# Ledger of designs, part 86: designed miniproteins, single chains

Each design is a single chain, and the fold is of that chain. pLDDT is the mean over its residues in the fold that is shown.

## One batch from the design tools (miniprotein)

Design m2994
Fold by ESMFold2-Fast:
Structure m2994 (fold): chain A 72 residues (1-72)
Amino acid sequence: YDKQVEENREFSLYLDELLAGKEAKTEEEKELVEQLRKAAAEQSAALRAGDWEKQAAYGGKINQLVRKLEEL
């Protein structure tokens, strides 16, 4: 589990970096940023609860949202 905790810590820092300089300018970008923040919060909650399946599910959603955000 330690490896998953470390990976989530690094991903959280990556997510913070990704959003730190992001000034949402379009409606689509604002929606994606909001969804990404919500998904990240849910994944963090799942990690704290030890719910691996839920953590993995939200991790997948986050990856999809990040890809869409980078395409805008």
Scores: mean pLDDT 70

Design m2995
Fold by ESMFold2-Fast:
Structure m2995 (fold): chain A 65 residues (1-65)
Amino acid sequence: MTLTAKNAEELAEALRRALEVADEIEITNLQTGESYRAKNHEEAILAARKLLEKDPNGTYKITTL
């Protein structure tokens, strides 16, 4: 499954949905190409915080692995 988020609210919802169905996810900033993988909820939240801290208005792609 792949989800796209254009703001922090959409990113939070996409992460919630992805973590319900997947053992591992990848979060990618579509403008910079910076990506992080997360195997659990804690890792996903930390990755999202790092991405949003650097680019709070970025567009993000969440891919379930």
Scores: mean pLDDT 78

Design m2996
Fold by ESMFold2-Fast:
Structure m2996 (fold): chain A 105 residues (1-105)
Amino acid sequence: PRIIVQAPAAVADGQDLNITVTIIDDNDDQYLIQVIRGYSPFPRNIITQGIVNAGDSIILTIPNVRRGDIYSILAFNKKTGEAIGYASIYVKEDGKIYISEGKEI
């Protein structure tokens, strides 16, 4: 299983950021996607969430993004409750977006 996150190359300070989240798995299960402020596994400040089927994409909006912000994207299989890893979004001081994919649960 894999989380793919796509975002614009940059965001202006105080603007909303639209991200596209795709789940790749060899099943057709539903996944709960949560965007949290900061790092997993810290207590969740849930910014936005949605449900997507494996192989499909969902667009989630992160409002009022600031330079230096870090967000984690978590995905959970709704049938099994298993987490499939996480991805992180880092908003650099110049407004550029860096995305890293993690698989540690």
Scores: mean pLDDT 79

Design m2997
Fold by ESMFold2-Fast:
Structure m2997 (fold): chain A 70 residues (1-70)
Amino acid sequence: SDMEELEKLLKEIEEIGTEIVENGTKEQQLEAKKVFDEMVEELNEYYEKKDYKKAVEVAKETKKKLKEIL
């Protein structure tokens, strides 16, 4: 289901974010914060609409961007 895929993606995003916070440079941490802030804004909108398919797309793009920062 979209909800199960979203939960898995958010866990993976948290793991990548933790790695950036613990081992990343100040520049990487700043870039990651911008990506997280954008994700939170978009996810809140789609959660209100119960559009979990779009929420999954946002999470996939967020994960991709965070991996590019690493």
Scores: mean pLDDT 87

Design m2998
Fold by ESMFold2-Fast:
Structure m2998 (fold): chain A 80 residues (1-80)
Amino acid sequence: DEREKKILEAFLEGLEIALKTENKEEGLKKVKEYLEELVKKGEISEEEAEHILAIIEELIEQGRKALEAAKKAVEELLKE
């Protein structure tokens, strides 16, 4: 469960970065850089980082409401 929690924490922070960045391309770039640092530190795998990035990219394409809904869902999972 600790690894799953780390993945959810990475996902949540990525969503927050995307939500705080008005430009979609810059938001995606910042999320990618954040996830690459986590892989470098051994917090998540390259595969996990790629999956998180792909999901966030899809949510960015769907718009702000999709990012906000995903953030709320992840926050609820982390509160348990």
Scores: mean pLDDT 84

Design m2999
Fold by ESMFold2-Fast:
Structure m2999 (fold): chain A 68 residues (1-68)
Amino acid sequence: MPSDEEIWEAMALMFLGVGRATGKVAEAAELIARLAKKNNVPIMAETALEALRERGEEEGVEALEKTL
């Protein structure tokens, strides 16, 4: 069974995937950052940041970092 941290990582990738599919990557990044702060789960933000940087999604990276 996945750890709690693995579940938060999976949720981050799910929200980011929806953002990518709908053209709302910056909004997805902001949501992930807000959830990471509210629940004190930095791994969620770190996972999203790595995924955004991997694809060169600079707008998403900026939105996430500014919201944290």
Scores: mean pLDDT 83

Design m3000
Fold by ESMFold2-Fast:
Structure m3000 (fold): chain A 87 residues (1-87)
Amino acid sequence: SLLERARELGLALAEAGASKEEAVRAGLRKLLELVLEEDEEALKELLKEIESIEEAIKDSSLFSEATVEFLKELLEKLKEKEKKLKE
C-alpha cells in the first residue's frame, strides 16, 4: 500500500513535467514524510517490500525509467533505515 502510493506519486510528478531528478526527490520526500508520520508497523511493512522493490528494479521492462529511478532511491533509503534499526 505505501509502496503503491509512493510509486503512483513518483509517476504523477514525472508525468506532470517535472524533471526525473525533481520527481524522484519529491516522491522520496513524500514517502519519507509518510514513513515518519506512520508508526513502526508501517515502516516494517515497507521493509518487507525490499525484495519486491529489488525484483521491480531488475524487471525494469515493466516500468518506466522514471519509476525505476524512484524505486532505486526508495530501496536505498529503506536499506539505510534497516541498518539504523539494527544498530
Scores: mean pLDDT 61

Design m3001
Fold by ESMFold2-Fast:
Structure m3001 (fold): chain A 64 residues (1-64)
Amino acid sequence: MSREELLEEVDRALALMEVYLTIKYTPPEQREEALKETAERIYEITGNKEVADEALKFGEELLK
């Protein structure tokens, strides 16, 4: 595994954790909006759309 691949895996793990914490600590009425904003921030920070899209899908599944 390359260093870049390892760092991407870490970014994915942190992104999923951020989404989980955001949903857990946000009131139910604001969770959908908070999830979208969190996914946008993940993309801004990581520059990785796949990581951001995975985090968004994970959060959408938690909201079902």
Scores: mean pLDDT 82

Design m3002
Fold by ESMFold2-Fast:
Structure m3002 (fold): chain A 82 residues (1-82)
Amino acid sequence: SSPLTPEEIEKKLLEKTAEEITEFLENSSDEEIKEYVELMEKLFEESKPFLSEKAVKVAEVVLKALKERLSKEEIEKELKKV
């Protein structure tokens, strides 16, 4: 068995990110989601100058997914656009 290619790794990371966001949204209260979003927004603003353009776009998609309660399919579509 060969290790995954960089492209296959990226695809699996995007799929796992969508799965993790979906699981968090399904298993968390509205208050827990709101608190997590506030924490993530603060960390994102502090980290933004040190992130690549692609990383900024991924973080923005993640925050949007959490705030808007996006479905797994919608999260995957948004992440694939980055």
Scores: mean pLDDT 79

Design m3003
Fold by ESMFold2-Fast:
Structure m3003 (fold): chain A 57 residues (1-57)
Amino acid sequence: DIKDIVKSILKKFNASMDYVDDVINFSMSWMKGMKIDYSDKYFVPIAETYIQMQQKV
């Protein structure tokens, strides 16, 4: 399900599906570093922020 969530966000921002694993790895690593349990509500904003920062629009 995490992959499907990230794919949906990437489509929203017109980003390549090739970045799915990169987005997952960044977002999950950030959450683990902060000792935060997985939640879609928390994961989605982190993934969206990362994708937007990479696009630099």
Scores: mean pLDDT 78

Design m3004
Fold by ESMFold2-Fast:
Structure m3004 (fold): chain A 58 residues (1-58)
Amino acid sequence: AMDAAIAKVANRAQELAQTKSFDEVRAEAERAMKEAGLQLEDLRIEDGLVYLKARPAP
């Protein structure tokens, strides 16, 4: 279940990364992670690919 939530956030961030700034993508990913009960641990964008790490919210 947690992996599925992370994958959905990553896919949405991936789509946004093509048209939005890094700050906008990060803000969206952070909000989506919190909605799923997760905390964004790391976010990187390389060559249009988004890499996310998340953990359960404290």
Scores: mean pLDDT 75

Design m3005
Fold by ESMFold2-Fast:
Structure m3005 (fold): chain A 80 residues (1-80)
Amino acid sequence: SAEERLRVEGLRRLLERLREIAAEVARRLSPEHRARLEEVVERTVREVEAAVEAGRFDEAYAILERASKELQAILAEAEA
């Protein structure tokens, strides 16, 4: 369906943006914070792709929301 295609494309674009931002931010982090950020990104990509393949779009958005909070926590810790 057109709706399903738009959701899939939108989620893929969000994942691409997440990877871009993570790569840019990672260069400014300690090795420990960088490793944690990379782990969150890799896990998020896998989980979102699996949810999208299963047609679970609400789950995919929930995964991205959780990842956003985890990334914010890592960045806040790095500022301390």
Scores: mean pLDDT 83

Design m3006
Fold by ESMFold2-Fast:
Structure m3006 (fold): chain A 87 residues (1-87)
Amino acid sequence: SALLERIEHLLELLDELILYHKDDPEFQELLSKVKAKLEELREKVEEGDEEAARETERLIQIISRAIAAFLDGDYETAKALLEEAIA
């Protein structure tokens, strides 16, 4: 499905961000927690869980905003959005 393809793409991007920020343990921990949550949601979406699909769409929006903040060099906003994602 298109949603599962978006999940796989974001998981790959999160892995790249974790490797890029290996010198920031707080950020690396936040990225790892977001990745774990997205992987758990992926399994539920594969099983046809509509609530998990809705939560995944919300999470994708937050992660996309966090990535945009990263690209703009706004690491404080990026970290805050990642904290919101795992809340």
Scores: mean pLDDT 83

Design m3007
Fold by ESMFold2-Fast:
Structure m3007 (fold): chain A 62 residues (1-62)
Amino acid sequence: KAKAEEAKEKAKEIVEEYKDESKEVIEDKIREAVQPILEGLSDDEADEVATYIVELLDKVQK
């Protein structure tokens, strides 16, 4: 599968695993896991993944 999809799935898995943690902890974990994948993506793909991550984090902030 495409690396952009891999990054999105990785971010989703981290959100689900750390759902009871603070938003900042989840964001840090996503950054650590997804950063190496993002470095291999085009600007458009990286922007799409970043938007997806923001949407995931917005759902956690309750």
Scores: mean pLDDT 76

Design m3008
Fold by ESMFold2-Fast:
Structure m3008 (fold): chain A 99 residues (1-99)
Amino acid sequence: MVEEEAEEVRRLAEELAELIEPFSPEAAEEVRRAGERAAEALLAGDIEAAREATLEVLRAADRGARAAEEAGDLEAAKKIVLKAVALAIRVTGAIIEIS
């Protein structure tokens, strides 16, 4: 059900970007773009592109979490990290299913 996994990845990326946006609009936009690329790669069966896009999401999320922590919002930083991990797990599960 790669189509369902791709939609879930898009949803998680948008939720992640919304959590990051108050602290780093640039990192939020990077998450949105990389999340869309990850979803497109999954639909295309392009495992390497999906992996690369997921790493871009994780790097942008790390910057967003750091920005939230620097702003003193530890709860937002935790939510950003957890959502990024959830997205990575979902992409990994989809890759296993299509490989």
Scores: mean pLDDT 87

Design m3009
Fold by ESMFold2-Fast:
Structure m3009 (fold): chain A 68 residues (1-68)
Amino acid sequence: SGEEELRRGEQLLVLAVILAAEGRDEEARKAFEEGKRYLRRAAEQGAVSEEEMERSIENGERAMRAAM
């Protein structure tokens, strides 16, 4: 469901920050890319607005870069 896609996407964005903080930059980027794919699918299914999805991705990217 879109709600499961949303939750998975959000969890992957958090994981990307943790991996980045651990110096696991390649794994962090892969988790971030996977999280974006789940969030886009959630928006397509109406579980989150496109605006909210883009904001979550932007916030996640900034947090991941700050942790690197």
Scores: mean pLDDT 89

Design m3010
Fold by ESMFold2-Fast:
Structure m3010 (fold): chain A 95 residues (1-95)
Amino acid sequence: SVEELRAELDRLVAEINRLEQEFMEAVKKGDIEKAKEIVERLKQTHERYRQVVEELRAALPPDSPEYLRALWDEIYVDGVLFFAEKALKKLEEKK
């Protein structure tokens, strides 16, 4: 249902937020291995988020508030992954 898809998107956004906080702590400590693990989890969560958004797009009109909210949240989800991958690369360049 649309309600189940919306609830899953909300859970995925919460997971991204948790992973972002864990990533920031790993970077602060210079824990490259932990940072790499978190980036892989962010990639998997991001991929699942995009899949759920596509299902929501198929189920709803393009001007639906639920779909527009999902697209808005996707900007945040995309941004966290982009930031984390760049930060990891810089951390690896230090050793």
Scores: mean pLDDT 85

Design m3011
Fold by ESMFold2-Fast:
Structure m3011 (fold): chain A 75 residues (1-75)
Amino acid sequence: SREEALQRFLDLLREAKETKPLDFVKSLAEALIDWLRRDPRLQPIAERIQKALDSNDPDGIIEAAEEALRLVREE
């Protein structure tokens, strides 16, 4: 499901932030952006993740991914 896929991305991002270099977190964020862009309702969140990625802000990436999960759960 979309909720399960997004939860998996969020879990991977949180683990990568603590255990991997920033470039790895950015690569996961790029994959998440591509996945979110498939849903027009989630495109504003994809844009927020892109801005956090461009700013080298892993906390911003995770925060935006958490918001995407909230929106999917409310559907």
Scores: mean pLDDT 84

Design m3012
Fold by ESMFold2-Fast:
Structure m3012 (fold): chain A 94 residues (1-94)
Amino acid sequence: GLEEEVQEILRNSSKIREEMEKRLGKENLQQLQVQVYQQLLAQGYDEVTARILLTVYDYWLLKQGITTVEEGLAALPAFLKSPLAAAAVKMYGP
C-alpha cells in the first residue's frame, strides 16, 4: 500500500538522491531541494515532516519523469495533493 511505498522510499533515500543527481545534476538538485524545503516550511510543515516529504518528493519526481528544476518547483502543489504525500504526512506529520 501507500504506507509501505513511503517506507520503501525512505529506505532507498540514498539511491533516490543518486538517481536525481544523475538526472538534474548535483547543483540543480541542491537548488531544488533548498527551495522545496523552504516552501514546505512556509506551508506549516515542521522540519522533520519537511525532510521526509523532500525524500518522497524526489521519488515522485523520478516517477513523473521530471528532469529540470523549473518543472520540479512547478509540480510541488500536485505532489502535495497526491495520495503518496498524504500517506507520508499521515505517517510522519505532527
Scores: mean pLDDT 88

Design m3013
Fold by ESMFold2-Fast:
Structure m3013 (fold): chain A 102 residues (1-102)
Amino acid sequence: SEMEKFEKLVEEAKKLMLENSSKESHPAIEEAAKELLEKRISVEEALELAKKAAIEKAKNISEEEIEERYEEILKEIKEKIKTEFEEVLVRLSALALAYYLK
């Protein structure tokens, strides 16, 4: 089912974010993913929420670094998942990862 696929995508995204950071997921990013999964907000709204959270926390991270990490995570998830729905979640995950760059 679409819901089961979505839940698996969220878990995979969280796993990749965690593997690229030795820390727990940021609460704001975690909440955005949870709300998207529960469909309390649209996919577009969840993506914007994740972007805002990543940017606010990435005050010490250059746009250059955010772009590099975005591309890396996009590649990793894309190898496992390939639909339009997956594309949005991939972008959300990449932005969440940018928050954890040191």
Scores: mean pLDDT 51

Design m3014
Fold by ESMFold2-Fast:
Structure m3014 (fold): chain A 58 residues (1-58)
Amino acid sequence: KLEEMKKKIMEALENGEITDEVIDIIIEYYKTVEKVDEEELEKIRKDALKLKENITNG
């Protein structure tokens, strides 16, 4: 399922379809698989939200 999460993230980024569900998957992936620090998780979340805002308002 980790490979499926990776694939979902890549597809969403490639197609520009960033939803709240995809953002949650991205955060969970980096937290559980990459085991990044809280500071890096916050950056990832902000970047994902920024992409979502650009898609919604663009």
Scores: mean pLDDT 72

Design m3015
Fold by ESMFold2-Fast:
Structure m3015 (fold): chain A 80 residues (1-80)
Amino acid sequence: MEKYKEAIKYLNKAGEFSKQGKYDEAADLYTKAADLFEEEGRYRLASIAYEMAANAYRQSGNKTKADILEKKAKEAREKA
């Protein structure tokens, strides 16, 4: 339960950074949320959060990190 609440806080903060165009900071927080969802076996939520992180890194021009997170999103989706 506590890890889920922490993940939601990271998602909310990531959304605010994304609105401000701070895509690297948003991506880092989306990744932290996704890792917490995955640790709790919430693979659908983890996949969505990894996709959000990948999109944020793509917008910042960090293709390498975006590709890594797209792979993590796919792996989480396959576990869901």
Scores: mean pLDDT 87

Design m3016
Fold by ESMFold2-Fast:
Structure m3016 (fold): chain A 89 residues (1-89)
Amino acid sequence: MPKLSKEEIEKVIAEAEKMAKENDKNVAKLAELQKLYHFNVLGKEEEDAETFAKALQGDEAAIKKLGEKLGATEEELAHALAVAKELAA
């Protein structure tokens, strides 16, 4: 099983929603997190969920792989994953 559970990801999104309530900049970061969450949770491949979990932990290879699949730049993913990791802490 991928290390990061659906419940754990949902908790990160819920925290981001609370933060977004007051600030437009937080809404933009929340949208990126929701895109990553949607790809991870609703992806048809177990490898996609595992790749997201490893990318969240800072695995550079996983970040590159996830970027290719999402059509996002490595910088965009790094920013979104840094926010997700900070909110999960």
Scores: mean pLDDT 60

Design m3017
Fold by ESMFold2-Fast:
Structure m3017 (fold): chain A 85 residues (1-85)
Amino acid sequence: KEIDLAVAQLTLAVAITTIKNEKSVDIEELIRLVRLAASQVPEEYREEAQKFADEAIEKIKQANGDKNVALEALRELLDKITELS
């Protein structure tokens, strides 16, 4: 169960680490990685994960390149996906 979520968790962890090391936020790449992570969640949890992903994407878009808000949205998404187990 928890191993089945590991790939999605790793995708989000990579996104978080990449953004921490970048001087600016690439919003399109973040949206792509968030959608990728949701698609890597087992079918059993996919609807819930997609909902969490959509919420994170909305926050990232509203942040308009604010790195701190994007990092908070990604960490919240990671926590919510982890809670699916």
Scores: mean pLDDT 77

Design m3018
Fold by ESMFold2-Fast:
Structure m3018 (fold): chain A 98 residues (1-98)
Amino acid sequence: IREILERLKRELERLLEEAKKLGDSLTITALESAIKLVEEALKESDPEKVILLLEIARGVLLISLGVMKVVGGSKESIEILERAIELLDEAIREIKAS
């Protein structure tokens, strides 16, 4: 579980750097929030609580993706959010299989 969360955090931090280059504050804030939730999950010993924190992070990213689509956000910002959601889905699946 810890190795999955550490990989997820590293991958989300790379997407955050891409978002910062675009200057999109909504995408930056969503990724920073997701990273903080992954950091909280790294402190948890209960796998059910870990999954819940990752599902909350996924929800934050989904809401932000919805907002970006409505306000006409850039294709690049939308792709970053979609990739972040995919990374969370994969991590949740791997933890459930552990």
Scores: mean pLDDT 85

Design m3019
Fold by ESMFold2-Fast:
Structure m3019 (fold): chain A 65 residues (1-65)
Amino acid sequence: STREVAAAVAAIGIGTDYGVGLTVRREDGRLVITSETGSAVAREALRRAEEFARSLGFEAVGRLS
């Protein structure tokens, strides 16, 4: 959906602004946002991405790989 694409693009953009690669995957109406890096910066990028996805009406979960 357009909203799903917007959430994914925004999450990737948030990661880029923090210098962190974020990957977004959909799982049964929920967004799973993953960072390969387990730094404090990566955790903040994940929080921001999760909050934004939730503002668009998605359930979102952030993970460190």
Scores: mean pLDDT 80

Design m3020
Fold by ESMFold2-Fast:
Structure m3020 (fold): chain A 87 residues (1-87)
Amino acid sequence: SELKEKLKKIIDEIYEIASKHLTPEERQRLKQLYEEAKKAIDNGDFEKALKIIREMVEMVQDKLTPEERKKISELLKKAEELVNEAK
């Protein structure tokens, strides 16, 4: 359950950073991915959660500042490390 809590904190932070510079339509799509990622985490499907997190990052990376991109890359790496440790 600690893994689930840590992953949820990571996706919450990615979602907050990523949503700042998006159009309403882009925010709606990001929200869908965010909720799908949370559902995957709750179901213990960490590989699916990680795939969705990567999709969230890919969707928004071109719209972020360099500092925001660095932060999101660090968060994605942390999520990948947590999922790999659970294997």
Scores: mean pLDDT 85

Design m3021
Fold by ESMFold2-Fast:
Structure m3021 (fold): chain A 89 residues (1-89)
Amino acid sequence: SLDEVIAEYQAFVAENEEKIKEAVKILEERFDKEAERIILEAQRKVLELLERGLPELEKKYGLPEKAEEARKELEEQLRELEKKEKELE
């Protein structure tokens, strides 16, 4: 459900907010691959939650054009993320 997706997102942010902020600082200052990996893992989790939430949002609000635009943007962001993940292997 949408409420479950939102709850999972909020729990993930609460558990990982400080870790992600620390990793961003380290990445910006040192170009550390381990810090970059943490950021990419967080980005993947958020994008996967958005992908699961989009059908629920479309059903709730009945905005098919907006849902399609969001799906296209999400697909593009997931492709970019996959490329970055492969560069770190």
Scores: mean pLDDT 78

Design m3022
Fold by ESMFold2-Fast:
Structure m3022 (fold): chain A 94 residues (1-94)
Amino acid sequence: SSMERARKAAELLQRATDEIEAIFKETKNRDALLAAASLGALEISLIVTIRYKEDPEPTLRKAIETLRRLAAESKDPRVKALLERLIAELEAIA
């Protein structure tokens, strides 16, 4: 169901946020901090969509587009690779 896909996406976003925060703790790199903030905002948008039982597909499409831009703009190869993996995982949700 669309709601189950949305919940899986929220879990993937939270896991990615935790991994990015670990990179920031190690490196103090601003790219990691900006990525963490963006991931948090996307997760909140998805949780709000789930709460109001609205169609999550537009929110998921916008999240993937935002993540693609963020990955392209990131200079840290660890941050870039993590975001690219997250995009692939989000696109693969059944």
Scores: mean pLDDT 85

Design m3023
Fold by ESMFold2-Fast:
Structure m3023 (fold): chain A 57 residues (1-57)
Amino acid sequence: MELSAEEIAERLYQMMVDLGLDVRDEALVRAAVDTLLSDAPEEVRERVFAIVLELAA
């Protein structure tokens, strides 16, 4: 799936919200990013993580 980091972050945020997960829990967000983006470069994971936390703010 060829999504931008912004699109991936928005989709992950929505999925976490739909599952009732706390998107302000940095450890939980990091675990979700590491699980779903295990094959992604570190820069993409860091960008997605940052955007999800910004959406939660």
Scores: mean pLDDT 79

Design m3024
Fold by ESMFold2-Fast:
Structure m3024 (fold): chain A 85 residues (1-85)
Amino acid sequence: MREEFGKELIELAEELTGEVDPSSVPLARKLMERLVASEDPRVHELMEEIKEVLEKALAGEIPKKEAARRVSALATAGLLIDMAS
């Protein structure tokens, strides 16, 4: 389940990033791969929130640029937690 979740998260993040700013797709992938590799439960909670935002954006429920900003903020928080763990 966790491995499948991580794969879906990376794919969703690449899809949204590709629609908003294609040049940032490699960075988005690296960020998500690092978060997926984290064993910190707080990072896992942030990834669940990121997935919800990505799914809503791709379903048209949230503006894609707003979702990209939210995902960027959550991913940055996850990186800071991972570095502190």
Scores: mean pLDDT 81

Design m3025
Fold by ESMFold2-Fast:
Structure m3025 (fold): chain A 86 residues (1-86)
Amino acid sequence: SLDKAIEYLRKAIESLKNTPETPERRIAIGLLEGAISLITSKKNGKITVTTQQLINLLDEAKKMAEKAGDKEAVEYINKAKDHLKS
């Protein structure tokens, strides 16, 4: 479900906002905000982004969240990926 994917990505961003400010945190938040924008545009029929392209973007966000030390954000990103693959 695209709605569930967006919900989990928003939870990942809120988790990251509770961690110390690092470049990796800033990049992770930016990538996740970009992913939410793309998923919302896809849901509204404005773009034809593929599930694999969204997963690739989330995998990059996940790497940055891992480097930022936010295990909770990593878990939420994984849940969002599962809902994109459903």
Scores: mean pLDDT 87

Design m3026
Fold by ESMFold2-Fast:
Formats: sequence, structure tokens, C-alpha cells
Structure m3026 (fold): chain A 90 residues (1-90)
Amino acid sequence: MSKEEAAKEFAKILKDYLVKVEGWSEDQAQQMADEAQQELLKQSKEELAEGLRYMSDVLEERSKREKDPEKSELYREMAKRLRELAEKVE
């Protein structure tokens, strides 16, 4: 997977997280996702993959500590998406 494709896929994951977990409007979440995509394009492919793995680990730990089962499942699903994306960037 190219760095541009990976940054775009991360932006989709970030938008979903901001809307579903943080309660952001779709317009605000899209703006933040677009800005994050542009910043990620400045990173190396290796730095991007490492960052994705780190974020996946953080969300997996949040899932384990979350008392709301629906929110816990959202954290786990986002962590899985980030981990799979990191593997495709390699």
C-alpha cells in the first residue's frame, strides 16, 4: 500500500472515531481527518506504520478499561483497523 493510500485510510478511521466515539459532527470530523491526512503525508512510511501500531495499542488498552460495552467494542474495532492498516503499509 502506498503512503498516500495509508494516510487516506487513516483519515477514514479517524473520522469514524471522532463521530462515533467523541460525538463530533461529520463536518468537523471530516475537517480534522483532512488535516491529519496532510500531516501524515509529511511522515516517512516507516514512521506512519509505527504510529499506526502505537495508536492501535492505545485504543486496545482503552477498550479493556471501558465500562460501556458498546464503546469498548468501538475502541476494539478501531484498534483492529489501525493494526491491519499498519501491516498493509509495510
Scores: mean pLDDT 84

Design m3027
Fold by ESMFold2-Fast:
Structure m3027 (fold): chain A 62 residues (1-62)
Amino acid sequence: GKYKATIVGDRPALTSDGSLLKKGDEVIAESYSIDEDGNLVLKTKEGTIVADPRDVKVEKIE
């Protein structure tokens, strides 16, 4: 399945290529998990995004 992740908090999310996602930005993730530090890890086509789970809304779309 696929997931839509929306940044809802004021803190930017970090991408593995060094770019940032900001409030209102959306990405499509193939999967997600919570790491050992409690961070949300999103797997996308372009790489990995790490964010605070309180700042991101994740919805299953397929």
Scores: mean pLDDT 82

Design m3028
Fold by ESMFold2-Fast:
Structure m3028 (fold): chain A 86 residues (1-86)
Amino acid sequence: MSELQREEMDESVELLHSSVEYVVSRRLGDVEGQKRALEELRREAVETYDKVVAIAESRGDDATAERYRKDKEEVEKKLTEEIEKL
């Protein structure tokens, strides 16, 4: 198993946990829990995109790096808007 595959699995578990915490907090009417879960999810998503961009840049793949920089900005903006609505 490559080091990258292990990192991807760990990142997937963190993203899943934050997503589940958001759903749980929403069902319980816990607004503060929802905010914390969305803030964690935003942080984890940004870190994942930054890693992908760094890998693409290290390979000279500017097109992939630009694509994921745009995806990062869009996801961060949407999650920030959802947090601000709480």
Scores: mean pLDDT 81

Design m3029
Fold by ESMFold2-Fast:
Structure m3029 (fold): chain A 89 residues (1-89)
Amino acid sequence: MEKEKEKEEIIEKKGFEGAKEALKKLLLELRVPINDEFVDKKTKEILEGLESGTFVPKTLEEKLLAEAVKKGYEKGKEEGEKLVEEKEK
């Protein structure tokens, strides 16, 4: 059943895009030098760490990064879910 895999891929992709966008915006405000590779890698590390429980934000900066990534991921997932609902019709 390929439909479930397609749904998961769309939702996950949109979630990651949202998380990456939120993180990029925050890093720019914090004047951190960024490039696409750095933001992609950092977003993956934070998302995977939060999901596995291995990333426990200890500093104010880490808490801000975790919150931005989490909120961006949630927003992206909501957008992905809407896109999937349209395709099911």
Scores: mean pLDDT 75

